# Ledger of designs, part 97: designed miniproteins, single chains, continued (4)

Each design is a single chain, and the fold is of that chain. pLDDT is the mean over its residues in the fold that is shown.

## One batch from the design tools (miniprotein)

Design m15577
Fold by ESMFold2-Fast:
Structure m15577 (fold): chain A 73 residues (1-73)
Amino acid sequence: SAREEAERLYAEGLEAYEAGDYETAARLFQEANRLYPSAATYYELGVALRALGRTEEARAAFRQAWALAQAAS
């Protein structure tokens, strides 16, 4: 399912981030959000983008994470 594929991409993104490959991490989190958007994945995307110095994109990702968290409450 799209959810299972998104969970796999999220896990791979976390592994890439742990290895210091922030570019790959951001790409994997973006793909996960395309398949199944989640607050957790948008938050991790923001963290990876911030590590890359992509400040405005990181801010947008954090805003999406907040919006999704509010919708789920």
Scores: mean pLDDT 90

Design m15578
Fold by ESMFold2-Fast:
Structure m15578 (fold): chain A 62 residues (1-62)
Amino acid sequence: GEEREKLLKLIGEILRLIGDIIELEKKLKKTTDPEEKEKIEKEIKELEEKIKKLKEELKKIK
């Protein structure tokens, strides 16, 4: 039903954001500048917060 479609869309978005975090973590490992590292870490944290919000939406689907 409609609930299944919403579930799959939320899971798909979470997986995309996880992929983005993995790419940023790879970039972070290659970065030697402390200021650039802090910027990348901030971007990762922002994506983690987006995933957290999507997980809360996922919990509302019964």
Scores: mean pLDDT 83

Design m15579
Fold by ESMFold2-Fast:
Structure m15579 (fold): chain A 66 residues (1-66)
Amino acid sequence: SKKELIKEIIKDTLVETLGLSEEKAEEIVNALENGDLEKAIELLVEAGLSKENAEEVAKTVYEGLK
């Protein structure tokens, strides 16, 4: 589906741009698809982003998945 294609593009971007594992990128995308911004931010912070950067990334990806 179109949504699945967008999810794959976002996962690839997170892996390539932030150096995340494919598993972590998928977990983040799934959290954002479920509207769980708090969990997505926590996962991004665990991956090495600052809280401010994690919030911006999570918000941007969430808007892209709508």
Scores: mean pLDDT 79

Design m15580
Fold by ESMFold2-Fast:
Structure m15580 (fold): chain A 58 residues (1-58)
Amino acid sequence: KLEEELAKVVLEMVKKGYSLEEAVHIAAELYEKVKLENPNASEEELLEKTLEELKKYV
């Protein structure tokens, strides 16, 4: 489910004018930032927080 939501947000970013490469790069950068800010979070929590940040781009 989270993978599908992530793919949908990336696709919406591309529709908004980001390239696929840019959208993927932004997602990766946000994931690393969230991971650094939340060192005790689970992978599920990190993905959810990253998805919330990505939604700000659409």
Scores: mean pLDDT 81

Design m15581
Fold by ESMFold2-Fast:
Structure m15581 (fold): chain A 71 residues (1-71)
Amino acid sequence: MIRPEEFDTDGDGYLDREEVNRLLEALGYPPLTDEQAEAFLRAANTDGRVDEGRVRPGDVLYLLYQQEHGL
């Protein structure tokens, strides 16, 4: 089973945009477009700071589910 934690290459407990794209690729999804990346990071960002470009591994699966359903 693919685990989001396997893509946390810097070990800081968060996935950056590149790590999220690698996770999506491993799951068979295309990488995020700029618009999708902004929406994804905004939804995952607990502080509303899209400039940090980081999400928690557990939040990635939830947001991926929302993306599949057009959110």
Scores: mean pLDDT 62

Design m15582
Fold by ESMFold2-Fast:
Structure m15582 (fold): chain A 71 residues (1-71)
Amino acid sequence: AKEKLLKLIGEILRIIGDILDLEKKLEKLKKELAKKPSEEKEKEIKKIEEEIEKLKKKLEELLKELKELKL
């Protein structure tokens, strides 16, 4: 149904937005770390990288569901 398709697209777009926001934050933190070394920032970078990885995996699963819905 159209409603299920729109819901999946909405979830996909939301996750893409979250990934982009986290990647921007990661880039900013990496630039700051290059100027001033900090263990706290290194730990934050690692956590953000792990969160991005989880979101990418969820995005892949949702894209598979979207493909199955079209076929």
Scores: mean pLDDT 82

Design m15583
Fold by ESMFold2-Fast:
Structure m15583 (fold): chain A 63 residues (1-63)
Amino acid sequence: SMALTEEARRLLEKGEQLYKEGKYQEAMLLFQEAGVLAWKAKDHELLQKAMDGVTESVKELRK
């Protein structure tokens, strides 16, 4: 649905902002939520972006 896609996009943008601020654990959680909503919306592009955000956040947390 458009509502799920819009919410997923907002969470993705918030996650990206937290990532830029070095708040990797908070960013990871928002990227995970964005991914769930993108999957429900069947938006594969948003799902990929959310999964990339989770992966990059996890890499920073494991340094």
Scores: mean pLDDT 89

Design m15584
Fold by ESMFold2-Fast:
Structure m15584 (fold): chain A 62 residues (1-62)
Amino acid sequence: NREKEEAERLLEKAEELAEKVPEMKPYVEEARERFEKAETSEEYSAMAEIAKRLVAGLEALL
């Protein structure tokens, strides 16, 4: 599932970046929990968009 693979990759990147921005860790952890509960390609696509926004926001803070 490409959507799941992309969401996982983006979440892993957000998790790495959040190590340098600890105040953002709760938001990244919430996104990870939602990803683990996802079951459909539509849910994984939504998680990829959320993770992409988290990555962009974290990179803007660094």
Scores: mean pLDDT 84

Design m15585
Fold by ESMFold2-Fast:
Structure m15585 (fold): chain A 63 residues (1-63)
Amino acid sequence: GLRERLERERLERRIRELEVRRDEVEAFLAMAEHLDLPQSVIDRLREELDRLRREIEELRRQL
């Protein structure tokens, strides 16, 4: 029905937003590692990346 369609569209949009953020964090993490930025910065980026990946997978399970 209409409700199911709207819920799916909302989930797909949220997943896309998170995937864009994931890609940005992955790119920054790669740059940070290449430039030997402080371990605290690298650790923060790794934690954010892991959180984003987990959230994306949870939302995909709802589709």
Scores: mean pLDDT 86

Design m15587
Fold by ESMFold2-Fast:
Structure m15587 (fold): chain A 67 residues (1-67)
Amino acid sequence: EAREHALEAIEALLRGDLERAREHIRKAEQAGAPPEVVAALREALDAAERGDNATAIRHAAEASKLL
């Protein structure tokens, strides 16, 4: 469940769907995703919200490797 929400957040981040990303990051955290995964996803979302797509993709990739 936590893993599924983390993967949905990564896919949303890669598509630029920031609202869907935010929702699934919240659900992943509530479902008990590891703190390192949640931190990487939040860094990716923060970078994407600032328009820093390169940093967002890097953090999303890091979250994916931690799963």
Scores: mean pLDDT 86

Design m15589
Fold by ESMFold2-Fast:
Structure m15589 (fold): chain A 96 residues (1-96)
Amino acid sequence: GPLPELTPEQEAALKKFLEARKKVNEILDKYAEEHPELRNELASLDVAYTLRVLAALMEGDFKTAAEELRNAAEKFESLGIPEAAKIYREVADFIE
């Protein structure tokens, strides 16, 4: 069915997240070239956190969306990708 009408705040948060995700995926793709054993794990993490963040933003739950972005950042940092972690933390700070 049609998506619910989003508030301007939800639209701004979604746009910010999707632009950030594009940059994060470029970083993850480059990292996977150097660490091919992590390619499937990184793709799975991207899909999982994207779905959680989008679900929260669609409900207007900015607190949960920010928490899921910080959880994703912690996972990327633990895998040695601090640049991706920084980008998602900046999005979390924007949408809080």
Scores: mean pLDDT 88

Design m15590
Fold by ESMFold2-Fast:
Structure m15590 (fold): chain A 70 residues (1-70)
Amino acid sequence: LSEKEKKEYLEKGKKYEEEGKKAFKEKKYEEAREYYLKAAEYYEKAGDKKNALESEINAGIADIILAVEK
């Protein structure tokens, strides 16, 4: 993975994470889950395991909320 590709993946991860946070605050949990999963995917591609795991945890929280509100 080139430095340029790693930086691009980190930037995409951050953008999706911010979209996920926004959706979560707006109680759009399905949308938040999708954004956090995308953030995790890009953080994994960048080799940022910590932020990838945090994004997966946040997606899981959104999924739990969706399940209990059925």
Scores: mean pLDDT 86

Design m15591
Fold by ESMFold2-Fast:
Structure m15591 (fold): chain A 67 residues (1-67)
Amino acid sequence: MDEEAAEALIKTLREDPSPEKIKEVGEKYKDLSPELAKAMLAAINVYGETGDPEKAAEEFRKLYEEA
């Protein structure tokens, strides 16, 4: 479920924001919807660029909720 995947990613970013954990969540939920996969990839990229899990979570919410 897209909402569950979104919650799992945001929780991971805030509580255990390791690149490995973020990648695991992305791999687990990537096939649910193209929009969700795109939002997750964008969040991972923002975290990679900024090292800030809150900014990554904001980017994910922005792309996922925009539709």
Scores: mean pLDDT 68

Design m15592
Fold by ESMFold2-Fast:
Structure m15592 (fold): chain A 71 residues (1-71)
Amino acid sequence: MTPEELLEKGRELLKQGIEAMENGDYETALKLFQEAIDYFNKAIELEDTFDAAVGLLAAAVGYVIAKKKLS
């Protein structure tokens, strides 16, 4: 995958994670945020961009909130 394709996939997963959070599906949200983090990390590894870094931060925050809801 190109850095652009990795960034797009991360953004799609982040959006799905947010939708799962809004639906109260915290377990699905947690998995989606974990996958988004992985894709943003891969994008940053290939090309360090502000967009990828912001995406990673957003996904990480979502992950922490979802995990807290499951505790």
Scores: mean pLDDT 86

Design m15593
Fold by ESMFold2-Fast:
Structure m15593 (fold): chain A 85 residues (1-85)
Amino acid sequence: MEQIEVDTNLAMIQIMGAVMRVAARNFEARGDEEAARIFREAAEEIDRLLAELEALPEPSVEQAEEALARALEIMRRAEKEVEAL
């Protein structure tokens, strides 16, 4: 059960990183380089967070949930920064 919960949280973090990358690409296509940069940096930060969690020999559900919460905060921060442009 616990491994399924860890794997599910890892998958969600991967999806969040992918969403940020897609957002960056869409804004870059529109010529909005500053917004593209913000979303790209958010994707890189999420990818780093995922790599740190994956480097643990046996990540706990709590560690995976904390990583997911951090990924959500990274996404929300990026969206807010872009809205403020």
Scores: mean pLDDT 85

Design m15594
Fold by ESMFold2-Fast:
Structure m15594 (fold): chain A 65 residues (1-65)
Amino acid sequence: SATAETLLAKGKEYFDAGKYREAIAVYRAAIDADPNNKEAYRLLGEAYEKMGKTDEAKKWYEKAS
């Protein structure tokens, strides 16, 4: 969806800036807008990995399947 795509783009900007907490919040909003967007789950997992939250990252990668 356009809303989810816009949110993913914004989240990626935060991620590229090293603002992983902000990226996580925006990626969660993207999932709320479109729960079928599997890429949002992958990006959320990667952001948690960057924060050292390996167990949480694993959970989101599982949902990306």
Scores: mean pLDDT 86

Design m15595
Fold by ESMFold2-Fast:
Structure m15595 (fold): chain A 69 residues (1-69)
Amino acid sequence: SLELVKEEAKALVRMHASIAVSAGLISKEEAEELVEETEKRIDAAKTEEEVLKALKEGIKKIDEAAAKA
């Protein structure tokens, strides 16, 4: 179901952000903001394709923030 796909996507972005924080690449505060922004986009998605696009963009933003450290 779309709801299960959204929950999986949220779990993935949280895990990705947690790894970046644990590695010292981004702050906990920055990670929390990026996760919340991505979760909002996932919740607004009307299709599985839109969920995937929101997830990919969220991971990209976390990676870009980590690369600046």
Scores: mean pLDDT 87

Design m15596
Fold by ESMFold2-Fast:
Structure m15596 (fold): chain A 70 residues (1-70)
Amino acid sequence: KQEEADKYLEKGLEALNRGDFETAAKYFEKAIEIDPKNAVAWFTLAQVYRAMGDEEKAEEALKKALEARK
């Protein structure tokens, strides 16, 4: 389960490094679907949404990241 989530995180980070924000968001969303308590995935997804200009989704993802740390 966490191994699978980690693989999606790696793919998301690779896409983000290429500037492919849509693909990065997709992979981070998959990681969160598997492990909703992964604060790093939520925080990184918030940054990706912000880079895409989706401030509302970025704000919600950031709130989820803060909740997941608890």
Scores: mean pLDDT 80

Design m15597
Fold by ESMFold2-Fast:
Structure m15597 (fold): chain A 58 residues (1-58)
Amino acid sequence: MLKLTSMSAEELEAEIKAIQEEIDKIKASGSKDPRLQTIRGFLEFVRNVLEYLLEQAK
């Protein structure tokens, strides 16, 4: 739980990049699967949260 507040800017950047890579894969696949749409939306939300935390970690 406290892991999020102890993450460094470098660690947050790594997580953001990993999430972005997953989003990119889903977009590149061109899949019409509604599950992939849901996953993409969730990943985009998580990335946005991590981006905000990155500012705090700096």
Scores: mean pLDDT 75

Design m15598
Fold by ESMFold2-Fast:
Structure m15598 (fold): chain A 55 residues (1-55)
Amino acid sequence: SARMSNSGEPPPELVARLEEEQARLDELVARGAPLEEILAAAVELLAAAVEYVLS
């Protein structure tokens, strides 16, 4: 195994991405952003979550 991947655990990079996307979505909702922006952020978060689950 290589240092660049955690074979038994999801990479910390994926966790950081999930936290970042979640924070972004929460911030947009808190600011009352347009539904289109909120939906786009939600899709990005979902994509990151799917990648996390599949990893």
Scores: mean pLDDT 76

Design m15599
Fold by ESMFold2-Fast:
Structure m15599 (fold): chain A 72 residues (1-72)
Amino acid sequence: DAAERLREIAIASYRTALTSELDSAKESSQDMMEIALKKALELTKPEDREQLLADFEKAVAEVEKEVKEKRE
């Protein structure tokens, strides 16, 4: 499923944005996350988009927690 793959790319890009040492890499990864998420939503049925966003927000929270734990 192309939408599922794009959601995974968005999550991976967000992880890279949080963990990269270079500001340019952070910005590029943030842009890639936004593009991938937008395309995933476009490929998702309107009734499923709210669930896709909720799943993405949960994954983002888990990534943020993991990055914070590794930073400490």
Scores: mean pLDDT 78

Design m15600
Fold by ESMFold2-Fast:
Structure m15600 (fold): chain A 57 residues (1-57)
Amino acid sequence: GPLEEQARRALELAEEALARGERATALVGSKDAIKLAQQAGDEELVERARELERRAR
C-alpha cells in the first residue's frame, strides 16, 4: 500500500545518501524509514532500515 511504498522510498533515498558518504542525511533518512515501515507493519523493511541506521552511525 502507499505507506509501504513511502517506507521503501525513504529507505532507498537513505541508502543512496550513505553510498555518497552523506552519513548524517542517511541517519535521518533511515530513522524516517523505520517509522514509516513500523506504521506499515512491514517487519522486513523495519529490519533493513535499522541495519542502515547502524551502518550510518
Scores: mean pLDDT 87

Design m15601
Fold by ESMFold2-Fast:
Structure m15601 (fold): chain A 70 residues (1-70)
Amino acid sequence: SEKLKELGELLLAQAKEISDEFLKEAFQEVGKLLKEGKVEEAKEYAKKKLEEATNENTIDGLKGLLEELE
């Protein structure tokens, strides 16, 4: 849908401003998957990144990302 493509583009733009490389990579891949219409793959990828994250700020960023996908 157009909304998914717009969200994907927004996430890719936000990734350019993220200094945390782990969070930046997560935003880039999720944004790319959403532009391709792969919503379920985007959710699974974000959940996997959240399980791997150990830094509190990174975890909070990934939780926010997952909320946008719900």
Scores: mean pLDDT 83

Design m15602
Fold by ESMFold2-Fast:
Structure m15602 (fold): chain A 64 residues (1-64)
Amino acid sequence: MTAVLVYTGLSEEEAEEAARKAKEVLKADSVELIEVPDVAAGLELARRLVLEKGIPVALAGSER
């Protein structure tokens, strides 16, 4: 199955590391990376993916 990593405020290297950890924790075959402008947008997207589509989601990053 495909999992999604929703991230904000991370470098490409940090996002790739977070995706690697998410793949292991969620036991997914692949992880799709989606960059969002802020934490609020990330939480809304994650809620929709989990509740509407049943897709496992990991969140990474911070708003400053």
Scores: mean pLDDT 78

Design m15603
Fold by ESMFold2-Fast:
Structure m15603 (fold): chain A 76 residues (1-76)
Amino acid sequence: DLEKLVLEKVAEIAKKYGLEEAAKLFEEAVKALDKGDVDKARKLAQQGEEEIRKNATKEELEEIIQAAREVGEKAL
């Protein structure tokens, strides 16, 4: 599942940058996808994005976005 791979990669990178709250939200989104709860996963991912926007620098945000794009391209 491409959506799961993207969320897992975003959580991993957020954790590396010390964005622990965002990382936890994306990790919970992955768990929601594993249970088939797509709506819950999307809400959790949206909350994670809000935490990244509050706490990440523009450079950190761009690196997270770039890494998510690379996962998407490799899955094609």
Scores: mean pLDDT 79

Design m15604
Fold by ESMFold2-Fast:
Parts: structure tokens; sequence; C-alpha cells
Structure m15604 (fold): chain A 65 residues (1-65)
């Protein structure tokens, strides 16, 4: 439970970071891809697929670099 909640929070934070980039008009395509991956990570974490959630969060973070 704790780990699942932590991953949900991490995914939400990545999504917020990507949304901020969209708001600033920076790298729109990259930010949109990161938002999509973060949303999928949130869904995976909610379903208890912690490994998939971690993978998707990392992919979203890599895109935002």
Amino acid sequence: MKEQLELQIEAAMVRIQAAVLLTQGEDVERAEKAIELAEKAEEAAEKGDLEEARKLIEEAREILK
C-alpha cells in the first residue's frame, strides 16, 4: 500500500512538471509525451502494477531531461 501510494504521488509530480513546461510553451511535443506516460503510470500504480508504474515514471522523467 505505502509503495503504491508513493508511486502514484511520483507519477502525479512528473505529470505536473510536464504540464508546467506546456504552460511555459517549452518543448510541447516532449511535454505531451511525458504527460501521457505519467498518466499511464498513475493508472498502473492504481491497479497495483508497481513494476510497470516505476518503468513508466522513469521513461517520463527521461523524456523531460
Scores: mean pLDDT 79

Design m15605
Fold by ESMFold2-Fast:
Structure m15605 (fold): chain A 55 residues (1-55)
Amino acid sequence: SMEEFEKLLEELERLGLRLYLETEDVAFAQALGKEMKQLKTAEEVRELIERVKAL
C-alpha cells in the first residue's frame, strides 16, 4: 500500500541519516538518495533497508 511504502521510506531516511552522522560519507549519502528516488514499491524499500543494514 502507499501508506506502507511511505512508512518504509521514512524508516530508510532515518537509517540513512543516522549512518551519515556516524560516517560523514557524503558519496554514500548521495548514492542512497538517488536509489531512494527510484523506489516504487514497499518490497523495493525493504530490500534497500536490508542492504543498508548489512553495511
Scores: mean pLDDT 84

Design m15606
Fold by ESMFold2-Fast:
Order: sequence, then C-alpha cells, then structure tokens
Structure m15606 (fold): chain A 80 residues (1-80)
Amino acid sequence: SNEDIEAVKEEVLDLLDKAIEYFKSKGDEETAEKLEKLKEEVEKLAEDALAGKISYEEFLKKVEEIMEEAGELVNEALEK
C-alpha cells in the first residue's frame, strides 16, 4: 500500500540523513556526497512506487540494494 511505501521511505531516508550528517560533521564530504546520491535514488524509487510504475516488491528489492551499497560505503569510510 502507499502507507507501506511511505513508511519504508521515511525510515530509510532518516537512516541515510543521519549517516550524511555524521560524515559531514567529520569533514568526510566525499562519503557524504555518495550517500546523498543514494538518498536521491531512494526518493526516485518511492516516487515510482507511489505512481504505480514499479511494484511494492520491486521497490523493496531496490531499496535493499541501495542500503547494502550505503552500508559498504559507511564501513569503508569508518576503516579510514
């Protein structure tokens, strides 16, 4: 449902925003910019799902892929 799409979007964007703020606070603008691009991808996927252009299941799969990429970026940045 649209409520489920919006709930997933809100949770994921909140997590990404917190990560972006963290890396900006540390002066890691490169990691922050990469996370901002992933945030834009999530926003576009949510718009497409809400418009019925993709299924809820496709939306969840693509968001999962983006969050895996975000996790890899965060892990690499924290190891520096």
Scores: mean pLDDT 88

Design m15607
Fold by ESMFold2-Fast:
Parts: structure tokens; sequence; C-alpha cells
Structure m15607 (fold): chain A 83 residues (1-83)
């Protein structure tokens, strides 16, 4: 379905954004902008998770949940590097 395709493409896009932020954090660990971008990314992943669960795509919900965990771990790492 077009809905399932849209959710898959959004998931891929969010995954690529997370990878980019991980690279940015290694290159510029004191950049506070990374925290702001990670917080926005977390919100978008949570929205995708809710959409996937509502639409009845358990495989996409599982992938979004794993991505959410990865993003939360990166946010905690970023916060520690600013201390």
Amino acid sequence: SEERRRLILRLIGLELRLIGLEIDLELNPKDKKILEELEELLKEIEELLEEAERAGYPELAEAARKLLERARELLEEAKKKLK
C-alpha cells in the first residue's frame, strides 16, 4: 500500500538522520545543536512508531522502536559529552 511505502521511506530517512548525527557527535562533541536535532528526531521517531502501530504494521513498529532506543542512547551520550 502507499501508506506502508510512505512509512518505510520515512523510517529510512529517520535512520539516515540518526547516522548523520552520530557522525556529527564524533566530529563536534560539544555542539549543542546536536542535542536540539536529536530531540526533534526523537519526536519524529515517536510519531512514526504511533503511526505504524495505528496502521497495524508490527514490523515497522518494531523497527521504529529499535530506532527510538538508538536515538535515546545517542542523546544520553551527547549530554555526557557536554558535561
Scores: mean pLDDT 88

Design m15608
Fold by ESMFold2-Fast:
Structure m15608 (fold): chain A 81 residues (1-81)
Amino acid sequence: MAEELRREAERLVEEADRLAREAARLYAEGRYEEAAELLRRAGELLEEAAELYERAGDLESAEAARRAAERARALAEKIAA
């Protein structure tokens, strides 16, 4: 079970990374609202990944994912302001 939870969390982190890279492209194009929306979604996925890592007993990865989620949300707020 722990390995399955960890693999699912890893998939969510990879998806969040893809969204963050797309957000960076949109930001470079001046499409700030769309970039902020993708960063908010990335933050949600990272929070879900953190919960899965915690359930798998990987507290280090859970903490890293939560910090990444906070950073994504903070960046989204800054870009959308």
Scores: mean pLDDT 88

Design m15609
Fold by ESMFold2-Fast:
Structure m15609 (fold): chain A 65 residues (1-65)
Amino acid sequence: MSAKEILELKKKAEELGVLDRASQIAGRYAGLSPSTIKNMSQGDISRLSKEQQRAIYAALKIATM
């Protein structure tokens, strides 16, 4: 799982109209605001802990299935 993969899932979630819901779920588990998740760049994602990256990836992956 890479920061690029998370960014691609985030873009897909936005296209599907589920980014707000996914960001709320990811924020709860990653300890970040939903707004932070919605607006983060690839560089911002790469600076997160592996646990935070996994939480965001899982929430976005489930939301885009």
Scores: mean pLDDT 84

Design m15610
Fold by ESMFold2-Fast:
Structure m15610 (fold): chain A 70 residues (1-70)
Amino acid sequence: AAAALANSYLNKGNAYQAAGDLANAIAYYEKAIAIDPSNVAAYNNLAAAYAALGDAANAAAYKAKALALA
């Protein structure tokens, strides 16, 4: 199911984030959102990953998207 695939990508992104691999973390969170554009957790995790990269603009944009979906 699409929801199971989106959750799989989210979990893989979380594993990369924990390892400090922000580029792969972002790529998998974007894959999760492409399958489930209402996934609040993926937007929050994208915001956290961009913040860790020092990209304040993208961090703020994805956090705003997560809040709008809640």
Scores: mean pLDDT 84

Design m15611
Fold by ESMFold2-Fast:
Structure m15611 (fold): chain A 63 residues (1-63)
Amino acid sequence: MEELERLLQEAAVAEKKGDYEKAIENLTRARQLARELGDEKTVQLLDEAIENYRKKLEEKKAA
């Protein structure tokens, strides 16, 4: 499995478990690889996903 695909799958598994910190970690690594590949659409989607998970993590800390 390609590195990018592996990171996206691990992020999805972490999200399903509610582990937003690990999901953000894997998506951040995936974003870096997508940027190196010139895949601007994937970078934008990953930026949005990372921001959403950061908000969820902040909500969890506030609760």
Scores: mean pLDDT 80

Design m15612
Fold by ESMFold2-Fast:
Formats: C-alpha cells, sequence, structure tokens
Structure m15612 (fold): chain A 80 residues (1-80)
C-alpha cells in the first residue's frame, strides 16, 4: 500500500529530525565545554573535533536513512 509506505517514510523523517536535534544539543554541550578550556589552542582543537564528529554523524544518519527508505520502496514493490 502506497499509504503505508508514506506513513513509514514520514516516521523515518520524524526520527531523522529527532536524531538531528539530539546531535545538535550534544554538539552545543561539547562546544560549551570547549569554551571553558583556558588554553585557546586546546579549546580550538576540541571545537574542531566536535564539528568533525557532528559532520561524520550527520553523513552516517543520511546514509542509513537512505538505505532504509530504499528497502521500504523495494519491499512495497514485492508485496504488490
Amino acid sequence: SEEKMKEKIEELEKRKKELEEKLRKKTEEALAEAAKIPDPAKAAALKALTRDVEEAMLTMLDYVLSLEIKKLEEELKKEE
């Protein structure tokens, strides 16, 4: 059913937004901790690492969700 696939895609989009929000919150927490470091070079290093980790996690999230959507589309094709 096209309607069931739409519902599953909408659930995945909602889950994506929730995971992005959780990641953003943790990124903000890590950046706030970095800001407490008295050594500017050490603070900058932690900020850079935090941004690299966020980028990698967002890339992984997009990739995993794209695989799940593709799987759902192929499963719908087999069931109809």
Scores: mean pLDDT 84

Design m15613
Fold by ESMFold2-Fast:
Structure m15613 (fold): chain A 84 residues (1-84)
Amino acid sequence: SEAKELAAQLVEALARGDVEKAKELLKEIIDSPNWKKYLETAIQETIAAGLGGEFYAVLKELTREEPSPRMEEALALAEELLKV
């Protein structure tokens, strides 16, 4: 699925420390029509890869740089799923 493909790319970017690519992929996920499902999939895959902390750090930075109601809702959902 497209959600899993985007999640896999995000995991790879986070594993490499490619913050700019991770931000690009997160924006693509959050801008999607099914963004909640895409974001949930991405969070699940990053947790499974042991990269939940790296994911959260990038999402927090992106939310600070590009605040919007959807970005704030995405951060809140991520905090719930990451148990932060």
Scores: mean pLDDT 87

